# Designs tried in a protein design run: designed miniproteins, single chains, continued (4). Part 96

Each design is a single chain, and the fold is of that chain. pLDDT is the mean over its residues in the fold that is shown.

## One batch from the design tools (miniprotein)

Design m15552
Fold by ESMFold2-Fast:
Structure m15552 (fold): chain A 78 residues (1-78)
Amino acid sequence: FNQGLTSIDLSSRTDLTAINLGGNQLASIPEGAFKNLTKLGLLDLSDNQLASIPEGAFDNLKSLTTLLLGGNQLTSIP
């Protein structure tokens, strides 16, 4: 089922170890969207419409081992 998710708010989630947001229509990541995800090991943002990533967006992802950003419109690395 294709809903085309266009925004995310995960600031209240602290228990997540893996997030799959691939194949949506995300055009941007809100500042602080991932700030409380200190246990997150995998973040899949592939196949969205991301043109940029906010400075520091991943700074609190201290457990992150896998980050998937392929299939986006990224023109620069933050």
Scores: mean pLDDT 72

Design m15553
Fold by ESMFold2-Fast:
Structure m15553 (fold): chain A 78 residues (1-78)
Amino acid sequence: GHSLSLEEVRRLADAAAYIEAQGGEAPVEEVMAATGVSRRTLELAAENGLFEVRDGVVRPAPGAGAALRRAAALAAAR
């Protein structure tokens, strides 16, 4: 599949943190507006099991937020 850029990984980490702050789920459009994550990036993350998207609502998979934050930090250090 297409590899995610560091910027896309950071935005996914921000999206997961935003959704966690909202109680574990939020509308896709709200997450995109709040974090700048693109619909395409969010759909790719969902295809890879990092997020679940159903009926226009998105929720991060268990541990996905922590994993994305770690990945963003490691990529930024290189």
Scores: mean pLDDT 80

Design m15554
Fold by ESMFold2-Fast:
Structure m15554 (fold): chain A 58 residues (1-58)
Amino acid sequence: MEEMRKKIEEYLKSKGKSATEELIDALVEAADGDEVLLDGLIDMAIKESGNSKVLKPR
């Protein structure tokens, strides 16, 4: 669990995203130890959060 959390946090930071503990927890729970599924979930989370932030009117 801890190693997956660290990987998620570092990956999100490398993409310029803020890794909240709640997001990390949700991704770890959803992946349930599946590394491939985890990668897909992280990609989806980044895409949705980034898109939402970029497209949101200021």
Scores: mean pLDDT 66

Design m15555
Fold by ESMFold2-Fast:
Structure m15555 (fold): chain A 89 residues (1-89)
Amino acid sequence: LAKEIVEELRRAAAEAEAALPTSEHPEVVARAAELLRKAAEEIEKNPEKAPEIYAETVAELAALAAEAAGRPVDAARLEEIRQLTLEKL
């Protein structure tokens, strides 16, 4: 599982970086790519925490997207996203 999550995160980061030149919000996309890359590095160091790190990263990405859209989500919604992500793994 940890190896598959790392591969998914690295692929998502690369896709985000490839989208930078055509993005309307390149700074937000760059921050998303950085979050994905850092999550992959953390999981490689602590594979036993892969589900938790992945779920936290998904919640952080959702917060970034909401902030960029001018509609920030509250902490309760972010925790819900984190928990739903954990259940899907």
Scores: mean pLDDT 77

Design m15556
Fold by ESMFold2-Fast:
Structure m15556 (fold): chain A 62 residues (1-62)
Amino acid sequence: SLPALTDEEIASRFEELIKQLYKKDKEKALEVARSFIDYARRQGREELAKRLEETLKKLEKE
């Protein structure tokens, strides 16, 4: 089985993916990011959701 990923590791990998996607398709990157943030919150992973929201805010400022 695959090793369990921490919230920090998941957030880091997601940030890299979203930054790459944002360069190609800004609207889709924002849609995917918001969808995953909502998913993380529904799963009770509030720390993960907050880290992902920080990534989204940084992208929206650029």
Scores: mean pLDDT 77

Design m15557
Fold by ESMFold2-Fast:
Structure m15557 (fold): chain A 106 residues (1-106)
Amino acid sequence: MRLHRVERTVTVTVLIDSTGQKARFSGRGFVVRADGTVEEPETESEVVEAEQAPGEAVTVTVRVTMVVPESAIGDLLRPVIVVETAGVRQELEAPLVPIPASAEAL
């Protein structure tokens, strides 16, 4: 089956607990099919930038790389940033973006 690689970069600003707990950042992706079904493709994520914002905020840029089937070209992609700190998990959704026909063939 023919597969394509799709990459999205998402920047989020989150409030981090000042009690010295470390936050972990990762990325997920979802494909929203034309029939309304939602699928989670194989995803890799990398934190490419992290900086302290004013107050207890951190601004993080995450690169999310997803492997999607060729049948998903033209369907919608939802990147999601996952923030985990001390047993709390938060998911931040990026805007829906169409999967381009120019997505890299694997």
Scores: mean pLDDT 77

Design m15558
Fold by ESMFold2-Fast:
Structure m15558 (fold): chain A 85 residues (1-85)
Amino acid sequence: SGSERLRKAIRVAADTVRLVLEGKSPEEAAEHAIKLADELGLTPEEVRLIANLVRMEAFAYELDGRKDVAERLRKVADILEEHAK
């Protein structure tokens, strides 16, 4: 069920981005993502995918001139990558 697992990873990434936009710290947003990924049965490989999706969103926000959001999202992605080692 690669499609189902991918949808779950996208959902976690989207929820994580939303928390950052709502003003949560990168640490709090990453903690939420890790907990939700665990609850959904996602693997370290899928947590790395979530980190990459968050990093792609950071790039989009940077292109839109929202550098502060981009920097906070990159910090979340870094925390997720470290957790998935």
Scores: mean pLDDT 90

Design m15559
Fold by ESMFold2-Fast:
Structure m15559 (fold): chain A 87 residues (1-87)
Amino acid sequence: MMSRAEVEALVRERLAAEPVRSAEEGLALFRDLLAWMREQGQTDPEAAEHVALMVYLEMARRGMPQEEIDRLVAEMRALLEEWVAEV
């Protein structure tokens, strides 16, 4: 089972490689990351929350408009609630 530190390292690597330019693309990436974490046996809600924070911080760093960031954050929160209920 992957540790939180390993998940964070791989998420950072993937974020650096992904051409995420919009809230929609960020949400698609976040969904893929949640599915990947489940496949790796990482079902810790705190790990999923940290991944959401990493996506948010990277999009903010890239200068994504605040409106897009707000939409991404709201949708990631909804996905986290759904993911935790399914795990």
Scores: mean pLDDT 77

Design m15560
Fold by ESMFold2-Fast:
Structure m15560 (fold): chain A 75 residues (1-75)
Amino acid sequence: SSSQQALQESIMAFRAMAEVVEADLVLKNPSVSEEEKKEVLERTIAVLEGLLAQSKDPNLKAKLQKMIDELKAKL
């Protein structure tokens, strides 16, 4: 149903935000090595690309693509 689709899109959006926040905290930690930061970036990008493939909401797809592009720029 459309209400179930809307709920799934909201869950995916919340998951994406949580992943980006967790990655940002790691990237801002001076005790984390550059190699570990790169691994976190690559893993977070992969998760977001998976969510992008699952989403049917063009607004969420656009937000996910922007997040992916911003993270890729940090590699």
Scores: mean pLDDT 88

Design m15561
Fold by ESMFold2-Fast:
Structure m15561 (fold): chain A 58 residues (1-58)
Amino acid sequence: GKAIVIKDYVPEKKEELILRKGQEVEILEEVDEEHVLVRNVQTGEEGIVPKSVLEVVS
């Protein structure tokens, strides 16, 4: 599914992805209840981010 970044995110761990508010991501996998693996649609970079910084679009 697709999501929009609603808040800037700065990685706390090596496996996490930097995101900026307004970017579009593809959700690839749910890691746990609070985190997802995403791909940034513009850059093609992949990483884990908190669900709280995303708004899912169908």
Scores: mean pLDDT 84

Design m15562
Fold by ESMFold2-Fast:
Structure m15562 (fold): chain A 115 residues (1-115)
Amino acid sequence: MATVAVVAHLAPDATPEQLERIAKELEEKAKSLPGVIKATARVDPELRRVTVIAEAESFEDAKKLADELLKYAASLPGVTRATAVVIDENGNVYRKEATRDPETGEPIVSEWEKL
């Protein structure tokens, strides 16, 4: 099993209702993806962040889950940036980021970086 965390960062003026909506959308998206064992979302209203923590059956499933959630998070209204972290069975940590293209509105996703 591998652990995935995806953090969506919202604008400073984001409302609690917007944060809760983003949390629900991300949790439902995570649960819909293949190879997901469990997923839960939490809101940090002080930091204007939503974090989804999920368990995947394999490291490859975890990376696919992280990629899909990262793109989805970056596409949601009010999300300014998203970050994904995957921890493999040996405790190696991998990070990836997504932003929105200001001209097209499409997600721009980085490459995986081993920490």
Scores: mean pLDDT 79

Design m15563
Fold by ESMFold2-Fast:
Structure m15563 (fold): chain A 65 residues (1-65)
Amino acid sequence: SAMEKEIKERAETIATLVGVDAEIEVSDGKVTVTIHGASEEKAKFLEELLKKEGEKLGMKVEVKR
């Protein structure tokens, strides 16, 4: 859907700006973020930002490390 495409693009942009190497998948109202190498502080910051964006779009955000 257009919403899934929007959140994926935004999530990828946010991860890049935070400086986190992450794989992002969006399907069936869910965003899955797999973090590959980041400080705990940056990983937590990214998780909080993506959860806020997901809440605005009515999507669940799941973070894997």
Scores: mean pLDDT 80

Design m15564
Fold by ESMFold2-Fast:
Structure m15564 (fold): chain A 76 residues (1-76)
Amino acid sequence: SLSSSVRQQVRSLFPKSDMDYLRELSEEAARLEGVDPSDINNSTGVTGDAIRLIGLDPELVEKLGKKRVEEKKKKE
């Protein structure tokens, strides 16, 4: 589901590294949905359902992360 406050949080986290912001988003979504955060730590990455709870598809979140990495690479 979508909420305006959640979208604002997502935008404030984006200045961080792609992995850092993605993990923070997944942790917040997991807590709200009641998903175990240990799954994110043990898993290869993040829970897709948790990301979707924020109103973003895992594909979209991953694309945003890749853009951040590309921007940093161009900085070099």
Scores: mean pLDDT 51

Design m15565
Fold by ESMFold2-Fast:
Structure m15565 (fold): chain A 66 residues (1-66)
Amino acid sequence: GPFEEAAALLSKLLPGFKPTSREELEAGLRRAEERIEEGSKIPEVADEVKKARELLERAREALRKA
């Protein structure tokens, strides 16, 4: 379902992240966003940051539908 989809997408951004609740999933979204913003300050990983932002948006959309 949408929760499992959001969790799977977030696990790609946060290796080892295994949420068991919506609160943990929302905390994971915030953590992923903060890590992406930190990565955006490093020009050498700009392409990886773009891909990560796409995964984050897909995870947010899945959670919105859950």
Scores: mean pLDDT 80

Design m15566
Fold by ESMFold2-Fast:
Formats: structure tokens, sequence, C-alpha cells
Structure m15566 (fold): chain A 59 residues (1-59)
């Protein structure tokens, strides 16, 4: 994991396993499907879910 990924884990309280799962979903699912899944599973707002995806795509 790089510094951006580690920062995202700390900010959102994600485990390394959960972060890997999110990255795999981003390869196979649409952005909107991943946003909805993050909101359902982690209780994130839409803004937080979109911000997390943006951070991970920039890393």
Amino acid sequence: FNSIELAAMHEFGLSEEELREIKEMLKTKSREEVVDWLMERFGLSREEAEGLIDALELS
C-alpha cells in the first residue's frame, strides 16, 4: 500500500482486507455500484464514498 491508501484506511477505518475488496470491485463494477455498496456496507455518505473512490483511483 502507498501513503494515499494508508491515509484512506486510517480516515475511513478500513482494514487492509476491506481496502483490497474495494479495489477489486473498482476493476469489475461501475463507479455507481461501488458507491452504493460502500454506503450499504460501511455506512458512508455518498460524498464520503465518492471521495474514497477518487483517492484510491489517484493512488
Scores: mean pLDDT 77

Design m15567
Fold by ESMFold2-Fast:
Structure m15567 (fold): chain A 62 residues (1-62)
Amino acid sequence: SPELEREIDEAMVLMFIGIGNLLASKGDYEGAKEMYEKAARLAEEAGLPELAEEARKLAEEA
């Protein structure tokens, strides 16, 4: 269903953000940026504009 697909996409976006945060905590800012950029792209494709903006800002700050 479209609702389930959206929930899966949202969970995947949050997973990539979480991995990015973990990498940043270990000092891997390049790896963190790549994960945040993947999260932003997935959020844009999934029609999740607020998460896309959040992930883009995290990528810019990494």
Scores: mean pLDDT 87

Design m15568
Fold by ESMFold2-Fast:
Structure m15568 (fold): chain A 60 residues (1-60)
Amino acid sequence: AEELRREAEELRRRARELRREAARLRARATTRDQRLQAQILEGMAALLEGMAALLEKKAE
């Protein structure tokens, strides 16, 4: 289903942006709060990647 593929692509795009933002925060992190924020973004990206993988499987 083309709709599921497009939704999965959107989730993966959002996950990549979150991972880029997390990497920027980690590179600049000097405080505990900044490190926690990076971890939160990484966790959110992992969830979106998992959802995208499920949609890709469903689209097959």
Scores: mean pLDDT 84

Design m15569
Fold by ESMFold2-Fast:
Structure m15569 (fold): chain A 64 residues (1-64)
Amino acid sequence: SMEELRREALELLREGQELMKQGRYEEAIRLFRRARDLAVKAGDDRLAQLADQGIQEAEEKLKE
């Protein structure tokens, strides 16, 4: 269901944010990309934007 996709995306977003706190940026990007895919499938533009923001932040950290 759309609700199940949204819940899975939220869980992945939370896990990605935890990986960001640990400096595990490449792993965080993988989780954020999965969260974004599920958010898009669920029709949740806000959640997709949050996942995109996480990807951008992690990519910037990897450039350093």
Scores: mean pLDDT 89

Design m15570
Fold by ESMFold2-Fast:
Structure m15570 (fold): chain A 72 residues (1-72)
Amino acid sequence: SSTSDSMIQQGNDLARRGSDALRRGDADTVRSMRDQVRSLADQSKSLGHTESSSHLNQMSSALDRGYQSLQS
């Protein structure tokens, strides 16, 4: 659906921004991108887009691991 496609596109954009922030050590931006992707995953699941939600959750988890690495 167009909604599902839009959510994945938004998630990919946020994940890219989070990855760039992680590369430069910007923990606050990584956290912000993680939280936004997680919100999209929850919204996608609520709308019944389970595969999109799974993909977004995987992105959020990757950003969370990156964020945790910067807190060490």
Scores: mean pLDDT 88

Design m15571
Fold by ESMFold2-Fast:
Structure m15571 (fold): chain A 95 residues (1-95)
Amino acid sequence: AAKLTGVSITGAAEGGMGPITLSGAPDGNYSVALVDPATGEAVGVGTVAVQDGKGSGLVHVAGANGTYKIYVSKADVRLGEKPTGIVAEGTATVT
């Protein structure tokens, strides 16, 4: 996976949308998955668009407060799927 820096994720409580900010990625469109660490499956999905080395986007939040893994991939990801082709990963806390 490519190394990204400055992945920032803010979750909204209960079924909201969380903003995502990326830096250090090549320009383009990326898929985002919010993953239940118990199952490894996406419980939230979104996209991020990177322009001039800066990316912003939104992810659908799982609808419960807690700690999730987050993955950014060039490959598309849907709810219930396991992310592949991961270019960045982190931890998201939904409050």
Scores: mean pLDDT 71

Design m15572
Fold by ESMFold2-Fast:
Structure m15572 (fold): chain A 92 residues (1-92)
Amino acid sequence: MTEEEREAKLEELKKLYEEAVKEAERWAKEGKLEEEKERLEKEAREIAERVERLREELEREPSEEVKRELEELEERGVRLAGLLVQLDKLLE
């Protein structure tokens, strides 16, 4: 299971990376890279703050709803981090 989970996670990261590259290339062609980067940075900051708050809440009072929201935000955070890395590479 541990090795299978690791392989599945790597495959998922690879797909996220490919998607991020395609989006970054499209924004570069449209001349919107800098604007999109600023927007994503703000969104990533908001997600990080909410994730921290939800983790504290989950430790105090376990809830299926809070756990689900946390999982969704963590997935979104990973995708945004991937996009930001590609945008930095294209701008610098």
Scores: mean pLDDT 76

Design m15573
Fold by ESMFold2-Fast:
Structure m15573 (fold): chain A 66 residues (1-66)
Amino acid sequence: MKYKVTFNGDVASEIGVVLRLIGDPDVEVKKLDDNTYEVTYHGSEEQAEELYKELSSRPDITVEKI
């Protein structure tokens, strides 16, 4: 699964989320812009959907499936 993740300028949230993603061995993170990242999940579809729900539940983050 692939996601585009955009942060709305909350630097503390961005740092915390990016560190969580980098710490996951099934996650590949590619920086597209100062506050926009491409996230590729290589694990199960169930875990990928859980990650999408986790990220999209945050008011400071916009998540798109790509």
Scores: mean pLDDT 81

Design m15574
Fold by ESMFold2-Fast:
Structure m15574 (fold): chain A 66 residues (1-66)
Amino acid sequence: SAAEREALRRRGEEHVARGEELAAAGDLAGAARHYAEAVEAYLAAGDEAAAQAAAERLAEVEARLA
């Protein structure tokens, strides 16, 4: 339903915000976990553009952890 898609999209936004907060604090592992959750939520919502943006942020923090 549209309501379920909007709830998933909002969940993705919450995870991106938390990921940004953790990355700014230097918790790259925490940021990666939240960006991964955001990717899953956005894909489930059908928002591929938001999922791609979150996946890019995930890749950036994962590269710093490697």
Scores: mean pLDDT 90

Design m15575
Fold by ESMFold2-Fast:
Structure m15575 (fold): chain A 90 residues (1-90)
Amino acid sequence: MARLTVVVRVEDPSKLPEVVKAVQAVIEKHGGRFRAPLQVEALGPGVYRISGEVELPEDTDLEQLEKDIKAAIESIPGVEVLEVRLERLP
């Protein structure tokens, strides 16, 4: 189990579903599973936090997964990644 936190700046909030789908696709490609939908919270104008709990294989390289998530989000026009963090939960 791990906690995911992603903070993004978006020019248009309609881009948020694309960001969420990109995050989900990368995690699923690494063998991850979601127990619940990712939560999206507005932190300020154009800045959003996407967070949730993910079941990951024990051998998952968290550093590589964070890097892949960042790259996938940065491929979306008008979206800037401010933070990507994965923390193993007990």
Scores: mean pLDDT 85

Design m15576
Fold by ESMFold2-Fast:
Structure m15576 (fold): chain A 108 residues (1-108)
Amino acid sequence: MEELEKKVEEFIKAIDELAKSKPEDRYLLFQKISAIAQEILELMKKQSPEDQKKAFQKIIDHLKKRFPNAKAAFDRILAEFEKTGDIEAAFDKVLALLHLLALARQAE
């Protein structure tokens, strides 16, 4: 669906901004990412399982590129989604991991 593709691109852009952000900007960027993820989740629930997998794979591939140190964690989230088909649980885990990555970078 065209709207889902646009929201995935918005999410990717927000992830790029988060990866480049100063600690003071991360809370607002994470709120933006969380809001876009919720919109993507609602759009994905209306798609076929094959389209959900394709969209989620694109998101995970981009996250692994931007956060290579977390590649194994993102691979585990994708593998669990492929087994369960639970897109809501998959997005919750992605957001939790992104929040941890944002906090870890503040501690550096």
Scores: mean pLDDT 79

Design m15577
Fold by ESMFold2-Fast:
Structure m15577 (fold): chain A 71 residues (1-71)
Amino acid sequence: KEIEELEKKIKENPEDVEAYIRLARVYLMNGDIKKAIEYLEKAKKLEDKMTPFQKVELKSVEILLKNVLGE
């Protein structure tokens, strides 16, 4: 399943920016806010390795998270 596949990918490639962003989004959509924040913060640590598109994706997840938290 998607979460298990993405977690395996991260264990194999700890700098896989796309996998962290995707996990944050998937956890957020599943209502697991704690895990969504965890993976979002891990993705932010790799910001210098992000493409412009990945930065936009990360920002979209941040906006969605703020809406869910009522911020």
Scores: mean pLDDT 81

Design m15578
Fold by ESMFold2-Fast:
Formats: C-alpha cells, sequence, structure tokens
Structure m15578 (fold): chain A 80 residues (1-80)
C-alpha cells in the first residue's frame, strides 16, 4: 500500500468507528470486516497490524473509547 492509501484506510476506518461509537460490539464487527477485506486484497498481516497501530494512535486523540475497541480487535487478530 502507498502512504496515501494507508492514510485513506485509516481515515475511513476511524469515521466508521465513530459512526458506531455508541455500540462497541458493532464497532468491533465493522473493524473486523475492514481487516478481512484488506487481507482478501492481499495486504500482508504485518502491514494490517501496522495500520491498526496507527488507527489506535489516531483514535486516542479523538475518542479513547474507540482506541480500546481497535486494541481489542488487534489482540484477537494477533492470536489468529
Amino acid sequence: LSEEEKEAIIDSALRLLQHHADDPEMAKRALKLIVKYLLEQGVPKEEVLELMDRLIERAKQTNPKLAKVVEEVKKEFEKE
């Protein structure tokens, strides 16, 4: 992925998480769908984890509650 594509993915994911800020389980499900889509497009697991780390840092600045949702999904993904 180019840096522009990475930023676009992070921005889109953050907006989607914000849309589901009142429902953490739906936010987790939506993020898991994004992760699955990226893997199906051939993005390496290591690069997806990097994107999740960047998303966590962006979410911490906007809404710490959403950052925790991303952290939970990342932990589940790392175990798979």
Scores: mean pLDDT 81

Design m15579
Fold by ESMFold2-Fast:
Structure m15579 (fold): chain A 74 residues (1-74)
Amino acid sequence: LREGAEKVAKAVAEAAKKFGKEKVREILDREIEEAAAIDPEIARLLREAAEAALAGDLEAAAEHLARAAALDLA
C-alpha cells in the first residue's frame, strides 16, 4: 500500500518534469473532479496528494494517497 502510493507519487512528479506541471495538473484535476462526484473526501485527499507530488514532496503525496486508498477499501 505505502510502496504503491510512493510509486504513484514518483510517477506524477516524473510526468510533471517531462510534460510540465500545468499539463499534469489539468489531467489530475479532471480525474479528481470525477472522483468527487463519488466520494468528496477521497477526492480531497487525491487533490492534496496531487499538489504535494507536483511540488516534489513525494513523502506527503504518498501519505495522502495511502489515506485515500484506505477509505476506498473501507
Scores: mean pLDDT 75

Design m15581
Fold by ESMFold2-Fast:
Structure m15581 (fold): chain A 104 residues (1-104)
Amino acid sequence: SPVQEAILARLDEARALALETLARMARSSPREQERIKMIMGVRLIGLSTEVWLLAKQAKDPTALRMAEVFNETIRRVLRLVDANASPAAVDAVFDQGRAEIRAL
């Protein structure tokens, strides 16, 4: 559906942002890492808001469930980044979120 494609496009954008941010953090001082992490958090929350608005506009209960999967994926990513998890662990969470959204 068009709304599923739009949500998946935001998920791919969130994935690219998170992975690029982790790569930058690996090359940064601890003080810079905290700043970079905060900026990523704000941008990921912004994408979650966009997905929620897309789902509400679709007037489809399935789209709302896709938005819930997206938001849970973002919450898991934020926790993994806070725990200094590997890029592979973050990538796996996005892979799971994408599969769950496509199954709806």
Scores: mean pLDDT 89

Design m15582
Fold by ESMFold2-Fast:
Structure m15582 (fold): chain A 111 residues (1-111)
Amino acid sequence: SSMKEQAKKLTEEGIKLLKEEKYEEAIAKFEEALKLDPENAEAWLNLGQAYLELEKYKEAIEAYEKAIKLAPNTKIAAEAYRNLARAYLLSDDYEKAKEYEKKAKEIEKSL
């Protein structure tokens, strides 16, 4: 649909802003994409990455959990689990970091 195509374009613009380290501008683009297509797992994944770089770990974790729920057992879920592990590591939760790293590897093995 045209709304999903527009959401994809906004997600691509957000990813470009992430690469330029413009994290708050990237978040705004991903939020616009998710208003048009709230089931866009790639937008949730990259929204989490932008929050993670801003050290907003709770928001990052929530976004990654949504990406996993929308796209279980996919490359997106594997990347989200790796990023969850990093968020927990940076929050000093070493046991959860290890568990989510294991989940990422299990999905990657099945791809």
Scores: mean pLDDT 90

Design m15583
Fold by ESMFold2-Fast:
Structure m15583 (fold): chain A 56 residues (1-56)
Amino acid sequence: MEEKIKEVEELLDKLAEKYGISPEQKERMLRYVKEKAEKGDFEEVDKIIESLKKVL
């Protein structure tokens, strides 16, 4: 759980560096991922990670 959230944080940091996404957008995405992880929806978390990796 914590590992997946950390991976999303790292990927979002890379996206911010490459595309200049706002801190507010990063925070909103992280909040969404944390909510999914807390509910045990790891399938959605994994989909987000894969999507972020494909964009980078």
Scores: mean pLDDT 78

Design m15584
Fold by ESMFold2-Fast:
Structure m15584 (fold): chain A 94 residues (1-94)
Amino acid sequence: PSEEELDREVVAAFAEIAGSIALKTAQRAGASPEQLEQLRKHFGEFAEALRAGDLDTARSHAEKAAQVLRDAGLPETAEFVRRVADQLIARLEA
């Protein structure tokens, strides 16, 4: 694998860890099964977009995940997701 491919894989792995933390937080806070399914989808598509180097698609799915978290009454978790997404995308833009 190229250095760029390896960097994208590392960034995607960190995205999966952050998504797992956010998903467990939402589950413990009583988010609905539908909200949890939407979060799994958007976190998965975010990580896949990072692997592909599609940063616009990654930003879109991070925003959608953050909105689901806000709708679930978790604005601090939404801000955590936005902040992590911005940092991971910035690493790949550099």
Scores: mean pLDDT 88

Design m15585
Fold by ESMFold2-Fast:
Structure m15585 (fold): chain A 68 residues (1-68)
Amino acid sequence: MLPKIPGLELSEEQRKAAEELRAYLEANPDATYEEFMALVEEKYPGDETIRRLAEALYSQHLQDLRDA
């Protein structure tokens, strides 16, 4: 499930990016914030919406790890 970000409108392309980034975190639970955000910047350079979504996804990932 993707986190809700108030006021964030996602294109179909950005939704696919979000699903890909979430799948990456599920496959790489030990990924650091720096590693994850570097991946986001390499794949989606300059996309502020995807960057903000990635930050929210990483925050949710940390919560999921704590709850596991």
Scores: mean pLDDT 75

Design m15586
Fold by ESMFold2-Fast:
Structure m15586 (fold): chain A 77 residues (1-77)
Amino acid sequence: MEDLEMARFYGEAASHALGLGAQLKAQGNDKEAAALEQQGQKILDDALRTSSPEGQALAREVVAQGRQAAAELQAAL
């Protein structure tokens, strides 16, 4: 149970960092966007490395949902 809570927390943190990176890239701040993308990817990698298989699936799903939501918002604008 604690493992799944931790996996979800890090998945959400990674999703947030990657989302901010995408926003900065859209604003032309490629350098800052790249730094946030690298940080978000590291958070996700650390979560996947330390989580159970169920936690790994949850973390990937949270990040995928965040990316899809961001793409839908961009398409709606």
Scores: mean pLDDT 73

Design m15587
Fold by ESMFold2-Fast:
Structure m15587 (fold): chain A 92 residues (1-92)
Amino acid sequence: ENEKADELEEEIRPELLELAEEALRALEAGDLEKAAEYARRLGEKVAEAAAKLSEELAEKARAVGEGLARLARENPELAKRALEALIEGAKE
């Protein structure tokens, strides 16, 4: 009964990995604004997929994306760790 969530994860996972990797590269380059934009886009992509399952999940996904964008601007070191963890968790 998790087949819908698993299918959405399979479809969007490559896009989420690309956005997370671009956000990480922007942080490494010191471009905090670009990193925040990629973090927000990551959250919006997850929210779009989650909205097919639950409105509550979509709202949570957007909040996580906004939080990560804020971390990119306020604490780039924590944002890097969070993005690295997301990238590793999403691989394989």
Scores: mean pLDDT 75

